# Designed miniproteins, single chains, continued (5): the designs that were tried, part 91

Each design is a single chain, and the fold is of that chain. pLDDT is the mean over its residues in the fold that is shown.

## One batch from the design tools (miniprotein)

Design m19152
Fold by ESMFold2-Fast:
Structure m19152 (fold): chain A 93 residues (1-93)
Amino acid sequence: KEEAKKHLEEAIRHVDKGIEYIKKGDLEGAIKSFDEALRHAVKAAELSGRTSVIAAALIIMGARFSASIGDEEGAINDAESAKSLLEEELKKL
């Protein structure tokens, strides 16, 4: 539980950084932040087995893709949705 919790917290932090980079117009920075968020979300999913964490990881991949094609609104919306799922899961640990 403790290891999964740390990976959930790191995934949330990197999602937040990705959103901040998009708001600053740094899409390359956003992509790198979402890649880090995805790594932590995948590890949390492996450790927890929770379907909601798997769903969050898939949505982070969507946010990363939206950022890569310049869809700032889509990237922020996906990132916020993934963050919400990760935060709800963190409350259960």
Scores: mean pLDDT 87

Design m19153
Fold by ESMFold2-Fast:
Structure m19153 (fold): chain A 69 residues (1-69)
Amino acid sequence: MEEKRKKLAETFRKIYEKLEKASPEDMDKVIEELKKEFRKTALEVGYSEEEADRLFKQFLEAYEKIKKE
């Protein structure tokens, strides 16, 4: 359980770093790529595909809120 959460946290950190470096023109493509990578990692640690997609969406919503404020 703890290792599962740590691996997801590390993955979110990498996603954040990649989003920070993405150009506006490539943002949609980067998001799609990161969603696939996150889903793969989440499935490997035992989350369902639906749970992975929900967590990724929540992360993106939080990221966008921080950037707009």
Scores: mean pLDDT 76

Design m19154
Fold by ESMFold2-Fast:
Structure m19154 (fold): chain A 77 residues (1-77)
Amino acid sequence: SEEDEKKKEIIEHFVKTLIKGHVEANKPFRYTDPVTGEVFTSIEELVNYYAEKFKFSEEEKEEMLKRLLEYEKKLKE
């Protein structure tokens, strides 16, 4: 649905914002969920978490993860 597509875009944008902040600060990726206190130490762990929570398909998850990892790589170069 359009709402599901918007949620994926919001999540991807949020994770990109986290990636950019960590790369610019020269810090390893780390995110703490403010609701649960759960700590994610990789982009893959966080994407897997959101994919499970919002019921992304395996293909949608893999495509988002690929784009996010390419984004991180580009920022570091």
Scores: mean pLDDT 87

Design m19155
Fold by ESMFold2-Fast:
Structure m19155 (fold): chain A 59 residues (1-59)
Amino acid sequence: SMKDELVKELEEKAKEYKEKEIGKAYANAARSARTSDETGARTVKLIAEKEAEKLEKKE
């Protein structure tokens, strides 16, 4: 399902940023997406990606 795809993307991001605060946010987002409906999963992904983008710009 599309929700499974979103969860997979979030889990991949969590692994990439595992040593950073955003890694925890992505891991939590993946967990929330698994227990949410598709709309909730999309919202969680967008929030996590916005936070990651801010941190990535820092370096």
Scores: mean pLDDT 74

Design m19156
Fold by ESMFold2-Fast:
Order: structure tokens, then C-alpha cells, then sequence
Structure m19156 (fold): chain A 88 residues (1-88)
């Protein structure tokens, strides 16, 4: 899905721009996994805001994930996780 790939790129660009620490990258990866399994949106939003994510990026992430099938969510999580691992 083109939208998913664009969103992953925006997330990775954000991570690079803010130079997130290894601990923050781990927290982000855990937060994304929690979001994919249907954790509380308010708690997820708070975590992403604490990591410095802009509201617009968080909103786009929620909108996209809500449209995804379980398989698409798994593929998105795996691809995002791979890109995060490449950052160290």
C-alpha cells in the first residue's frame, strides 16, 4: 500500500531529524506493536507525543491503521521495525 510506505518514510525521516536514542527507538517500536494489536489510542497518542511526534503525523498514522486489515497491519509493523533496526 503506497500510503503505508509513505508513512513509514515520514516516520523514519522524523527519527533521523530528531536523532532518537536507542531507548526511544525501542519505546517507539513497542508503541507501534501495541497500536497494531488495538491498545488504547489515548495512551498510544501520549507516548508518540512524548517522543516528539507532531500531531499531524500521529493523526495520519491512526487514520491509516484504522483502514488496514490485520495482515496489512502486520506487514506495516514488520517493515517499520526493519527500517528502525537499520538506524541502529
Amino acid sequence: MEEAEELIKKIIDFIKEKKLSSEELKELAETIVQMMVGADKEEIRKKLLELGFPESLIDKLFELIEKMSQEEKREFSEKLGEEIEKLK
Scores: mean pLDDT 79

Design m19157
Fold by ESMFold2-Fast:
Structure m19157 (fold): chain A 82 residues (1-82)
Amino acid sequence: MAILEMTVKVPGLPTFKASLPVEAKEVGDKVEVTLKLSSGIAATVELDITLVIDGKKVAEGKATIELKAGEETEVTLTLKKV
């Protein structure tokens, strides 16, 4: 199982860390991860991302995601292999 570790920045909120199990797909020199996000408010979320498999860092990246109020957003993240 792959674990996505994230530092989450949302305007108006303190920066926090989150981790969740994800499905990871290897695509050449990159790794794609699909995740679902929901929010009670419309927000732009900035993520600093590390993908961990069996306790090892395997990929990293950054993403900016636009969330809609009351809607689940599915996003595919493209991470660089380390």
Scores: mean pLDDT 80

Design m19158
Fold by ESMFold2-Fast:
Structure m19158 (fold): chain A 107 residues (1-107)
Amino acid sequence: MEKLKEKAKKLVETADEIIRAAKEALERLAAGAPEYVVLSDLLSRIHELLKKNEIVATLGELYTIAQIALEGAKNNDPVAAKKKIFDFLLEKGLISEEEYKLALELL
């Protein structure tokens, strides 16, 4: 249980960092940065953050996670965004049901 709880805590911290990266992406877009550069940087950051959690996502999955994070940042609802990220990771089999349940308890 302790090892699984630490893994779930790390997953929540990763989701927080993804939402933070999305907020920074929105600020860059508002400042006039090119959309393709901002999106490319965000996808790369999400890939690195997930890889540190032993999660290897496809490009399509990274796009979906980025979209969820950007929507959450825009709506100022980080808790709902993190939950949607966990829902998606579970749906794609990238996290276990046990990790998912513990991550939701830590939100």
Scores: mean pLDDT 88

Design m19159
Fold by ESMFold2-Fast:
Structure m19159 (fold): chain A 124 residues (1-124)
Amino acid sequence: SREELVAKAIAALALERAGGLSKEHRVELLRTALYLFRQLSQQPDGQQALAEAQDRLSFSTQHLPVSVHITILETRLEELGEDPEETLPLTPELVEKAIRVLEEAGYDEEAELLREAAAVLLAR
């Protein structure tokens, strides 16, 4: 759903700012974020949904366009020596890793938002 894409994208953006994470975990989450923001860019209300969600999160003080988030993520992957054109499909394992890493970094609100979104998908 659109709400799930927004929740996961915001969680990954928060993690990008966390610092202190292993390179492997950062790469996995940055690629996931890039994939999600690219999908969100195809949604007609994606920008509005992102802005509304960011307005409710403690760490987010600015409402950036989806295109700007994509550019930031591509740049971060290049800085880590990774190809920004290679996209990883979102998996349940990667989502669980993202939740865990966000919790370990102290982003409890973002981790909970991602967990709630993931529960809707994994309840199949």
Scores: mean pLDDT 64

Design m19160
Fold by ESMFold2-Fast:
Structure m19160 (fold): chain A 97 residues (1-97)
Amino acid sequence: SDLEELLALNNRLLAAIRAAIASGGDPAAVAAALAAVEELIAYVESLPESELKREILALLERARAALEAGDLRAALAAAIEIGILLGLEEIKRAVGL
């Protein structure tokens, strides 16, 4: 499903950002996190228009800007917020909302 792919891609993004933090901001690790953002943006842009799509894209732009500025904690916060939105969407679909 689209939701399973979004969760998988966001988990990859979270792992990449955490690796960048653990490396002390190593440029290669930051570049890998930026690549994960671009992959998730490309996938989200392929989905039908929705409020969730717009909210995720806004958070991904915040994560991109934060990574480019070297603010790894702000990038992590944005990716966590995406995870929360996806978790809420999973619950809504499970209960038929």
Scores: mean pLDDT 90

Design m19161
Fold by ESMFold2-Fast:
Structure m19161 (fold): chain A 79 residues (1-79)
Amino acid sequence: MTKEQLIEALDNGIDTIEGLKKAGQPVSWSQSIAEGMSTLLEKAGLLEAAELLRQGAKSPTTDEILEYAKKAREAVEKK
Protein backbone atom coordinates (compact mmCIF):
# COMPACT_ATOMS: atom_id res chain seq x y z
CA MET A 1 0.00 0.00 0.00
CA THR A 2 1.33 3.47 -0.91
CA LYS A 3 1.57 6.46 1.46
CA GLU A 4 -1.24 8.11 -0.54
CA GLN A 5 -3.48 5.04 -0.09
CA LEU A 6 -2.73 5.00 3.66
CA ILE A 7 -3.63 8.71 3.98
CA GLU A 8 -6.87 8.07 2.05
CA ALA A 9 -7.73 5.15 4.38
CA LEU A 10 -7.04 7.35 7.44
CA ASP A 11 -9.17 10.21 6.04
CA ASN A 12 -12.04 7.78 5.38
CA GLY A 13 -11.70 6.32 8.89
CA ILE A 14 -11.68 9.78 10.51
CA ASP A 15 -14.75 10.83 8.49
CA THR A 16 -16.55 7.63 9.56
CA ILE A 17 -15.69 8.20 13.25
CA GLU A 18 -16.91 11.84 13.03
CA GLY A 19 -20.16 10.57 11.45
CA LEU A 20 -20.62 7.98 14.21
CA LYS A 21 -20.09 10.71 16.84
CA LYS A 22 -22.72 12.97 15.21
CA ALA A 23 -25.15 10.01 15.07
CA GLY A 24 -24.63 9.31 18.80
CA GLN A 25 -23.34 5.76 18.21
CA PRO A 26 -21.45 3.85 20.95
CA VAL A 27 -17.76 4.69 21.38
CA SER A 28 -16.95 0.98 20.81
CA TRP A 29 -17.77 1.43 17.09
CA SER A 30 -15.14 4.20 16.75
CA GLN A 31 -12.68 2.11 18.83
CA SER A 32 -13.12 -0.80 16.36
CA ILE A 33 -12.38 1.47 13.39
CA ALA A 34 -9.25 2.85 15.12
CA GLU A 35 -8.07 -0.71 15.90
CA GLY A 36 -8.51 -1.74 12.24
CA MET A 37 -6.57 1.30 11.02
CA SER A 38 -3.82 0.60 13.58
CA THR A 39 -3.39 -2.96 12.23
CA LEU A 40 -3.23 -1.63 8.65
CA LEU A 41 -0.49 0.89 9.57
CA GLU A 42 1.48 -1.72 11.55
CA LYS A 43 1.48 -4.09 8.53
CA ALA A 44 2.73 -1.16 6.40
CA GLY A 45 5.67 -0.68 8.83
CA LEU A 46 4.40 2.68 10.16
CA LEU A 47 4.86 1.69 13.80
CA GLU A 48 4.66 5.22 15.31
CA ALA A 49 1.35 5.98 13.58
CA ALA A 50 0.02 2.48 14.38
CA GLU A 51 0.80 2.94 18.11
CA LEU A 52 -1.02 6.32 18.14
CA LEU A 53 -4.15 4.68 16.68
CA ARG A 54 -3.81 1.76 19.12
CA GLN A 55 -3.88 4.30 21.98
CA GLY A 56 -6.91 5.87 20.28
CA ALA A 57 -8.67 2.48 20.16
CA LYS A 58 -8.25 2.19 23.98
CA SER A 59 -9.61 5.72 24.58
CA PRO A 60 -12.96 6.08 26.42
CA THR A 61 -14.33 8.95 24.28
CA THR A 62 -14.82 9.48 20.55
CA ASP A 63 -13.10 12.89 20.79
CA GLU A 64 -9.91 11.28 22.16
CA ILE A 65 -10.05 8.63 19.41
CA LEU A 66 -10.27 11.43 16.81
CA GLU A 67 -7.31 13.26 18.39
CA TYR A 68 -5.16 10.12 18.16
CA ALA A 69 -6.32 9.41 14.59
CA LYS A 70 -5.36 12.94 13.49
CA LYS A 71 -1.93 12.59 15.17
CA ALA A 72 -1.46 9.25 13.37
CA ARG A 73 -2.32 10.91 10.03
CA GLU A 74 0.26 13.64 10.73
CA ALA A 75 2.89 10.99 11.57
CA VAL A 76 2.21 9.21 8.23
CA GLU A 77 2.55 12.51 6.30
CA LYS A 78 6.00 13.13 7.89
CA LYS A 79 7.32 9.81 6.50
Scores: mean pLDDT 84

Design m19162
Fold by ESMFold2-Fast:
Structure m19162 (fold): chain A 98 residues (1-98)
Amino acid sequence: KEIELLEEEFGEAIKDLAERVKEKPEELMTEEDKIILELYEGLENRDLEKILESFRKLAEIEAKDGRVESLEKLRERFEKLGLERLAEILKEVLEEHK
């Protein structure tokens, strides 16, 4: 259910990000780019653990880069949509970076 909801709400956006990353030479791929590919692979394979782990890594990078307000808004959106495990990951990451 959670994977289906994520796919419905964000699947196209995740796919678009992954396709843009794939257009880059591997030498120009950032750590964030590689994690985006892992997130997309998790979604394609319906691997919830891989999705959650990749998403946590992305959120940690975003928080370290000072994008904490964007992560707070995303957490609120995930809670509203019923993506509770993803929202909990964002809550944990945000608490670590306060």
Scores: mean pLDDT 81

Design m19163
Fold by ESMFold2-Fast:
Parts: C-alpha cells; structure tokens; sequence
Structure m19163 (fold): chain A 64 residues (1-64)
C-alpha cells in the first residue's frame, strides 16, 4: 500500500501533474497523519522514487 501510493505520486509528478501528486500526499496526511506520510516517504526513498520523495517531504515539513 505505501509502496503503491509512493509509486503513484512519483508517476504523477514525473508526468507534470504536480498538483495531483501534492493533493494525493495531502490526502494521505488527512487519512493517516504524520505517521502514514512517513511510511509512504520511506517507501519512496527505499524504491528510488525521487519525485515522490520530494513531494512527500514538502507535505511532511508543512505538517511537522
């Protein structure tokens, strides 16, 4: 689940759909808080999804 969410965010960002990528990251925060955002960010880093890691890191920074 976290790996699939990270991959989806990465794909959206790489396709120039940055607003949708950010909206998905904000929805992850809304549904599961900071802990869920961290899980998805760690999955992004582990799987080499650099674009997702950037988006997720920005949303995490805003809510920390």
Amino acid sequence: SAAEEAARIDRLAREGRGAEARALAEQIYKDGGVERLREVLEAAKRNGHAAAATVLGEVLRQHE
Scores: mean pLDDT 87

Design m19164
Fold by ESMFold2-Fast:
Parts: C-alpha cells; sequence; structure tokens
Structure m19164 (fold): chain A 70 residues (1-70)
C-alpha cells in the first residue's frame, strides 16, 4: 500500500504540472499578454515545474526507504 500511495502522489503531481502547462499555453494564446507578462507566466511555470520535480524525487525516496525497511 505504501507503493500505491507513492505512485498516487507522483501521478497527482504529474497531472497538476500537466494542467498548469496547458493553462500557461492557453493564457498565452487567448489573453495575448504583454512580453513582460509572458516572461512572468513562464517563470511561474518553471518554478512550479521545479517544485513538482523536487516533490516527486522526495516521494520516490520516501517510498523506497519505507519499502526497504518493511
Amino acid sequence: KLKEEGDKKIQELNDSLKAKGAEYRERIETEKPSPEEQLKLRDEYRQAAGEAGDKIIEVRKETEKKLKEL
């Protein structure tokens, strides 16, 4: 069940990031923001992607550690 919990968390993080990527692209295309606003949106997405990646690594590490001890 620990493996299932880890897999679920990773899936949720991937789905969230995918949704943010789609939202970012849609906002650029539909809202036609200024160049400055486009850079800000890009930086926000990059930050979110980095945070998601870090969380995925932590979930994997925690799940592996727990499985190895059990």
Scores: mean pLDDT 77

Design m19165
Fold by ESMFold2-Fast:
Structure m19165 (fold): chain A 86 residues (1-86)
Amino acid sequence: SELEKEIKEIIEETVRWLREVQKASEEAVELVRELLEEIARNASKFGLEKALEAVRKMVEAIKEGPADVFEEIAEARKKLEKRKLE
């Protein structure tokens, strides 16, 4: 599907922007990828056009938001996951 390809391309462009332009950690990049993929999966239940719209809106929010917020979330998630392994 062309829409499925466009969704994947937007996700890949966003994670490249985070890594190469924002110099985000690999943990933050992985968090954003997982978030966008989850949004696409959940919204796709209402159709691929809704999935594309939801992904585009989240990418816009990510680009307009504070650069360090995803680093803080990634660190918090890493600490939570470490506690679950105990």
Scores: mean pLDDT 77

Design m19166
Fold by ESMFold2-Fast:
Structure m19166 (fold): chain A 95 residues (1-95)
Amino acid sequence: SVIERLKELAKKIDDINLRIQFYVLAKEIEKVLSELSPEEKAWVEETLNRVIDALEAGKYDEAIELLKQAIEESTNPKVRKVFENLLELVERLKK
């Protein structure tokens, strides 16, 4: 599950406050995914898996570019907000 991958990524974050924010976001993403069409859900899950792959490889700039592209391609405001929130956390993780 993409949600479980995001939670496993959060466990590796040393900053306690940032870790908590990743867990909160994972819960929000799970809720948003439950409200999407099968086609939109598949696209969001594939995009998140690519972002997580980049983050697990330590390729923060690649993850940021993937998220910026996903925000531009998002027609659903809830999906766009998920990617915007994840982008903010990834930018903070890179620092």
Scores: mean pLDDT 88

Design m19167
Fold by ESMFold2-Fast:
Structure m19167 (fold): chain A 110 residues (1-110)
Amino acid sequence: KEKLEEVYKLVMEAEEELFRIYQDYKAGKISFKEFAKRAIELIDKLLEGVKASGVASPLTIKLLEKARDLFKKAYESKNETERQKLFDEARQVFADAALQVKIEYLLAKN
């Protein structure tokens, strides 16, 4: 139970940090590439903690890896339309991963 709470906390902290990075990007304080780079670094760190817990579902891990890969493709893309699409997909997949962890944590509490 403690390890599942730890995973929940890690994911919530990552979601808050990703939102702050996004706000900096929207405010023009950082470039799109800097945003994508920080998002990739954040998700890689999150994946290390989540995998180390040993209690995360395979679905949660897969969704986090997919979000990371989509942000990486957005970072590497030279096409603006493709970058925007990959970025939107990456954000949605990350939100799906966060929701999955919230559901798993709530079910473990009940």
Scores: mean pLDDT 84

Design m19168
Fold by ESMFold2-Fast:
Structure m19168 (fold): chain A 64 residues (1-64)
Amino acid sequence: SLEEEVRERILEEFDIPEEERERILEEAISAAEGFRKGLKLPDEYLEPLALMFADTELLVLRRR
């Protein structure tokens, strides 16, 4: 499914601690899908949006 492809892409792009993995994946994909649907964007935008939201979640987790 498209969501499975996006999950694989996030895990490929970012080094996510195993204990945080499912939470970050769920939050990033949910946020991306909500944003995509709200703006009526094509499915192709799900991946770049999910990567952006995953990066934000990791930035917050690292608390720079």
Scores: mean pLDDT 81

Design m19169
Fold by ESMFold2-Fast:
Order: sequence, then C-alpha cells, then structure tokens
Structure m19169 (fold): chain A 76 residues (1-76)
Amino acid sequence: EELKKKANELAEEAERLARESTDPVIQQRARMLAAGAGVIAENYDKLTENQKKAYQKEIDELSAELERLRAEVAAQ
C-alpha cells in the first residue's frame, strides 16, 4: 500500500515539475522520473513481496532525485 502510494505521489510530483520548468533538460529528467515511478505504481499489484522490497530502495532513490529536481526548478 505505502509503496504504491509513494510511487504514485512521485510520478504526480515529477509531472508537475516537468510542467513548471522552462529548462528542457530538467523537463526530460522529471518526465523520466515520472515514467519510472509510474511503472512501479502500475505494476504494484502484480509484484511479489521480494520485488516490492527491492522496489522500496528504487523508490527511495527516485524520491531523492525528485528533491534535487525541485531545488533546480526553484533556482530558475
């Protein structure tokens, strides 16, 4: 539940950052992050418990990249 929620939140926030940024490099990075998080959210109900544990680390890494992108957008 929490992993799926976090993945959906990351995808939504990354899409928002892509719309807010005027920098095409930041837009592309944000869209790639949204796509990655979206795939995890979309396939969550089909994941085994071992896969969910592995994707928890991936989501944590994507969350850190989202915060970096937010800082870069705010600096524009």
Scores: mean pLDDT 81

Design m19170
Fold by ESMFold2-Fast:
Order: structure tokens, then sequence, then C-alpha cells
Structure m19170 (fold): chain A 97 residues (1-97)
């Protein structure tokens, strides 16, 4: 699990995600990859992971979800490209699980 998360962090940094946002986005990506490896479709896996992060943020009153951080870091076409890159990373990590 730690190895998959470390790989997610590395790939997000290579994709140009700001270092400060990487841990939150990597956690979502890791959870989505685990769900896809268990047979979920990638879009459903990502949506489920994002909803879990949203519940945690609401319950704790602190932090931001991966989607919120992506929207803060990127806009327009770059946000679309980054979302596509996140899907790619999830699919690649799921194949290794």
Amino acid sequence: REEVRAEAERRLLEAGVPEEYVPVIAEMVTEAAESQARGAKVESAITGAELRQMADVVDSGEGKTALQLLKEAFSGEKLKEMREKVVEIVEELARKL
C-alpha cells in the first residue's frame, strides 16, 4: 500500500502537480486504484474516492479534496489535461495491484 502511494506521489509530481497538493491527490489516486483493482470502473473508482475524501473533510472541518486542490492549481485546458492524467495514473497503478 505504501509503495503504491509513493508511486502515485512520484507520478503526480512528474505531471506537474504542486508538491503541497500531492499527498491529498495521491491518497485519492491510491484509493481509486485499489477500487479499480477490485473490479470497479475507473470513473466510479475515482468518484467513490473523491466522495470519501469529501466526507472526511466535512467530518473533520479541515482540509480539501483532491478535486478542490486540482481546481486551485489548474484552470481551463490545463485542468482538463490534469484530470485525464489522474485517470491514466489510476489505471496504471490498478494494473500493478
Scores: mean pLDDT 76

Design m19171
Fold by ESMFold2-Fast:
Structure m19171 (fold): chain A 72 residues (1-72)
Amino acid sequence: MRSLLVKATNKLIEAKSEEERKKIIKETREELKKLGYSDERIDSYIDALVQSADEQLALQPEGKIVNLADLL
């Protein structure tokens, strides 16, 4: 579990588009569901990792913008 949440947070930080971000969230939900977590508990974990990713992005917003421009 912890490894999955860390990987998901890092993928969200590296996501190039809103579609990529949604895909990462969906894949993380499916992985947590396979581990036997309830949808309510999964939603709590997803909310926490999204907040963590957004906080990390706030530390280096310029770097993230440059990365997105490379994919345009």
Scores: mean pLDDT 69

Design m19172
Fold by ESMFold2-Fast:
Structure m19172 (fold): chain A 130 residues (1-130)
Amino acid sequence: SELAEAIRAEIEANRDKVAAALAHILARYADPERAKRAMIFLAIGITAYGVDELDKIVATLEANPEAMFEAVDRGLSTESPEMQALIDELTDLAIADPSAGVEILTALVLLSAQGEAALPYARAVRERLS
């Protein structure tokens, strides 16, 4: 919970920067499957490097998006079916309503950082936005 609170506070403090990066990648990767992978990569990058490195995370994705998407697919294939389904549902919601994108990205970052411990939070986000 303490780590989850810290992550939520960091994203909220940088909300405009996160929203701009998300809007940029969603516009750049108009194909829904590519957009989903780009969003998941952004969440993993934020977990690994923090929000302060957001520009470098985006630059890494844009340098070789196909290799980054393959890495995302490999990572997802190791997750439980429940985790995979929830991530797919959350990313579908963000594509359908980009205005919910920062909240959905926050849930994806928490799932990346905490795994199954973040499932209750991520499910609550899905239920509220569905």
Scores: mean pLDDT 88

Design m19173
Fold by ESMFold2-Fast:
Structure m19173 (fold): chain A 72 residues (1-72)
Amino acid sequence: TAAENRAKAQQQLVKIANKALEEGASNDTVSKLVAEYAPKIMAAADAGDWEKVQQELEELEKKLKEAAEKEK
């Protein structure tokens, strides 16, 4: 179901966010990027578009790594 798809996508989003925090990204940076990407990821998950879910998750992960590096 769409709800199950959202739950699965949300679990991946939480894992990426927690990893970024562990790698030294600030709470503010993680919150901003998650707020930007979560609606896109959830919309794709609701549509069953797992290719788009993966693309948006990968983009979020890259942006979080970029931000953490810039904060050094």
Scores: mean pLDDT 81

Design m19174
Fold by ESMFold2-Fast:
Structure m19174 (fold): chain A 78 residues (1-78)
Amino acid sequence: SLAEELLKEAVEKGLLSEEEAKEALEYIKTMDKDTALAFASLLLAGVSLEKAKESAEKIASLSPEGRRIAAEIALQEA
């Protein structure tokens, strides 16, 4: 998925360790597609794993349209 590709890029750029990337990949499996994309995009933008998880939880509480918009914004900034 695109979210998984963004996680690999974050590891390649030194933004995530292999262990953090593994944890992030498992966490993505618990999310809807838009929340997962926003989460991975935040990690690629240099947001810490802990803060990206907090943001993902907030995004997951939004409407479906709100989650899509949040993913689009996060992806543009990554």
Scores: mean pLDDT 84

Design m19175
Fold by ESMFold2-Fast:
Structure m19175 (fold): chain A 68 residues (1-68)
Amino acid sequence: SPREKLSALMGERLREAEATLSPLAFARLYAELGEVANEAMKKLEEGEPEEKVLEEFRRRADELMARV
């Protein structure tokens, strides 16, 4: 399902971040990724194409990872 794919993409980034970031930096990233994931879920509920939503999530998540 789209939710499972989104959860997997988020989990992968969080696992990588937990291994490399301080607890405070990790908490900030977790909050920011959660916001992006919530936006992606809303778009999926509104009927936006799954591939487009997941690609945008991945791009935005990777941008957040690069800023930490």
Scores: mean pLDDT 82

Design m19176
Fold by ESMFold2-Fast:
Structure m19176 (fold): chain A 88 residues (1-88)
Amino acid sequence: SEMEKLLDELKEAIKAGDLEKVKKLIKELLEMVFEYLKKNGLEHLLPQAAENLLGNVKQLLKAEGREDLLPAVEETVEKTLKELLSKL
């Protein structure tokens, strides 16, 4: 439910070209995934989960004609993943 809301907000931010909001929402999505994985003892799956999220966002960028945002999206996923892994 919360994840679905964030994904919908991400789609709207992508359509609007709101780069700051796109970066913020991607970080929030990864942080939610991280907390879910931690609660279930699945922290070792975080890199794969981040890769899957990036794949889904890439498809969304392509569908919305916003591949121009891809470098910033990739950088945000990589930076956030490194920050979260440092907490393990």
Scores: mean pLDDT 87

Design m19177
Fold by ESMFold2-Fast:
Structure m19177 (fold): chain A 79 residues (1-79)
Amino acid sequence: GKMFESEEEAYEHAVEAGKKLLDAGLPLAVVAQYLVAAAKSSPEKFHLAYLKAAKELGVSDAELRKAAEELGIDPAEIL
C-alpha cells in the first residue's frame, strides 16, 4: 500500500482511486467497500480521510454511517 505523510494526502489518493474505479464502471457500493478495506489497512488517523473521500464520490449517508461504525468513527463527523 502507499505510505502517506498526512490526512490530506490520504484523502487525495482515496478520491483519485475511487474516481478511477467509478470510471471503470464499478458501482458506488463496491467503491465504498474498497475504501473501507483500504482504511482498515491504514493507520487509524487516516480513517476519516477515507470516509470523506467516499462522501465526495457520492456514497450514501446510510453507507457512510455503516462504514464509520466499522472504522470506530462517530457518524456525526462525516454526516
Scores: mean pLDDT 80

Design m19178
Fold by ESMFold2-Fast:
Structure m19178 (fold): chain A 70 residues (1-70)
Amino acid sequence: MSPEELIERAAEAAKRLAEAREKALEQGDTSMAEQLDQLLRELENALRANDAAALERVIGEGERLTKQLE
């Protein structure tokens, strides 16, 4: 995908992951909240490293996980 598209998807994924993490904590699902927090950290690290492959992987994992959480 284009760099602009990748950055836009990363920003959207970060927002969705943060919202899902808050919801998981509210529901007492600490395991899920920890997984979401790990993905947020991986996404931030990939952005800093300009690692497009890592960004694409983390975005995909985040989108899959957040969809499972409704």
Scores: mean pLDDT 80

Design m19179
Fold by ESMFold2-Fast:
Structure m19179 (fold): chain A 90 residues (1-90)
Amino acid sequence: SDEEIRELTRRLLAASGQELRDLARELLEKYVTNSTTLSKTLSSLWPMYELDPDLFNRLYNAMRTGVDLIDAGVSREDAIARAVDVFTAP
């Protein structure tokens, strides 16, 4: 699983434009759940922090945004769309 996270990190760092948005959506659809599981998800993604802390922080901000929107009653689809925008922002 640590190797899978390292490979995912390398793929995200190599991606740009629509490819990056598509990868971010797949990742966020997998990991954006609810506030009670966020800490466990972040722990599983720690190899990403070891490789690229800036990317990890961008992912954390995106996941937090998605989780907060779901907790506020926003649809999962809309919450993930917003999280993708946060992750891919310049």
Scores: mean pLDDT 82

Design m19180
Fold by ESMFold2-Fast:
Structure m19180 (fold): chain A 91 residues (1-91)
Amino acid sequence: MEEEKKKEEILKEAEEAARKAVEDIRDIAENVYRVYVPDEIVEEVLKEAIDKARKIAEELLKQGKFEEAKEKALEAAKTVPRDMFIRWGNE
């Protein structure tokens, strides 16, 4: 129960971080570089960021490393959107 609640808190913060990162990157792409970012790409990026954050959080929480789980999950939530948009733009 307590560990599951901590996982939910981490995932909620990771989702907020991922959404902000996607919004910031999309804003720069559309307003600075004049590149249209389809909603399909936004949804794919958010899903991958949240999925990776969940896997990291679950693995570290099983080890009792709550602070590390939160830190690494948030890092992944912010990093995955950036990496995926770079990859998308180069494909």
Scores: mean pLDDT 78

Design m19181
Fold by ESMFold2-Fast:
Structure m19181 (fold): chain A 83 residues (1-83)
Amino acid sequence: MAKKLEEEIDELVKKIRELIDQYHAATEEDKKEELRKKILELIGKMAELVQQLVAVKKTKADQLAALERFNKEIADLGELLDK
């Protein structure tokens, strides 16, 4: 279970980064708004998957490590979007 959730999170991170690149490359306001909305929806989905991943970890140490890792990744994605 955890491995599948980690793979889904990694796929979402990759997709979000691609959309952020498209957002910064876009010149049309409507296109930028659509991309930003999609990015925020995927970040929300990532946060849900992180919570599911934490719930299936066997130890509190593993749960904390997963939270720290993925909260940092989410923060990094937000910084990339706001550049």
Scores: mean pLDDT 81

Design m19182
Fold by ESMFold2-Fast:
Structure m19182 (fold): chain A 95 residues (1-95)
Amino acid sequence: SVLDKLSQLNLDYDQFMYALKTSNDYNLIKELTLSLLKSAEEVFKVSDEEIREDIIRTLELVYKLLKNKYEQTGNPIFKEMADEVKELIEKMKKS
């Protein structure tokens, strides 16, 4: 069901958030970001309007956090991650 898929997305989100705050393994954070984006896109495609709006808002928060991490570290990997999140947000808003 859509709700079961959303629960999985929430788990992927929690894992990403924990790693972003606690991990110095930037490649791990990138892998978790890509997994989160894939889960978000899959859920979005089968979701109603309210869930779609909630997913977009969640991704906008993820984008801001990755941009902040880029500003803090100067590491281009966080800019690359943020840009991929932004591209998915724009694609979703056009759907």
Scores: mean pLDDT 88

Design m19183
Fold by ESMFold2-Fast:
Structure m19183 (fold): chain A 81 residues (1-81)
Amino acid sequence: AVTEEEALAILRSVLKEDGTVDKEEALKALEEAFEITPEGRERLERALDLLDEKGDGTIPAEKLPELAELVVALSEAGLIR
């Protein structure tokens, strides 16, 4: 199973100098690291949209632990491995 530490490390690898992560780069990094089902991808895209509170296509660094927890939950559901 994917661990929170693994997911968080991957998300931090695409962290920008301004303290944000682009939604598209986060999704790409997760897809490069893990096998994601089509349903898992759809759920990830929805979660990324919810965490993009400003609607500008970015997620602040403070929300990366929450996103990592969601990746773990999707892994436990068999949607990511």
Scores: mean pLDDT 84

Design m19184
Fold by ESMFold2-Fast:
Structure m19184 (fold): chain A 143 residues (1-143)
Amino acid sequence: MMLVGASGVLSREEIDAAKAAGFDVVGIPMSPSVAVPEEEALELRDYAKSLGLLAAAEFLDPTDEDIRRAKAMGFDVVLIVGPVTPEQVARVHAAGLLAGATGGIDSAEKVRAAIARGVDVVGMGQAWRRDPAAALAMLRAAN
């Protein structure tokens, strides 16, 4: 069964909303272009895990160093923002992390296309904040 993620989470209130909606995973942005300090990302990770969610580190294009850093920081998942490749999935799995896809996942076709690349998690970005129930229903119906 595919795991479903709430992507781009920046606060405890958003983690609570993702949990209440029935998401399995929360994505915390780890790209150098997002204004989340590493200490705050660790606090959000620990909070998500305390609620029995998986915590994902989010990257646009993860390097092997980003994957190692996410693992050393005790994340469960690497969420790749944008087009995921099988080679990116294989690198995340070789590190002993779950691989996820997020960014532009807005249809059941894109969910199935991400699954066909071997991801364990499909995350939804901005759409889950507007309607968490419809977002979750779409992700579950495509699995």
Scores: mean pLDDT 93

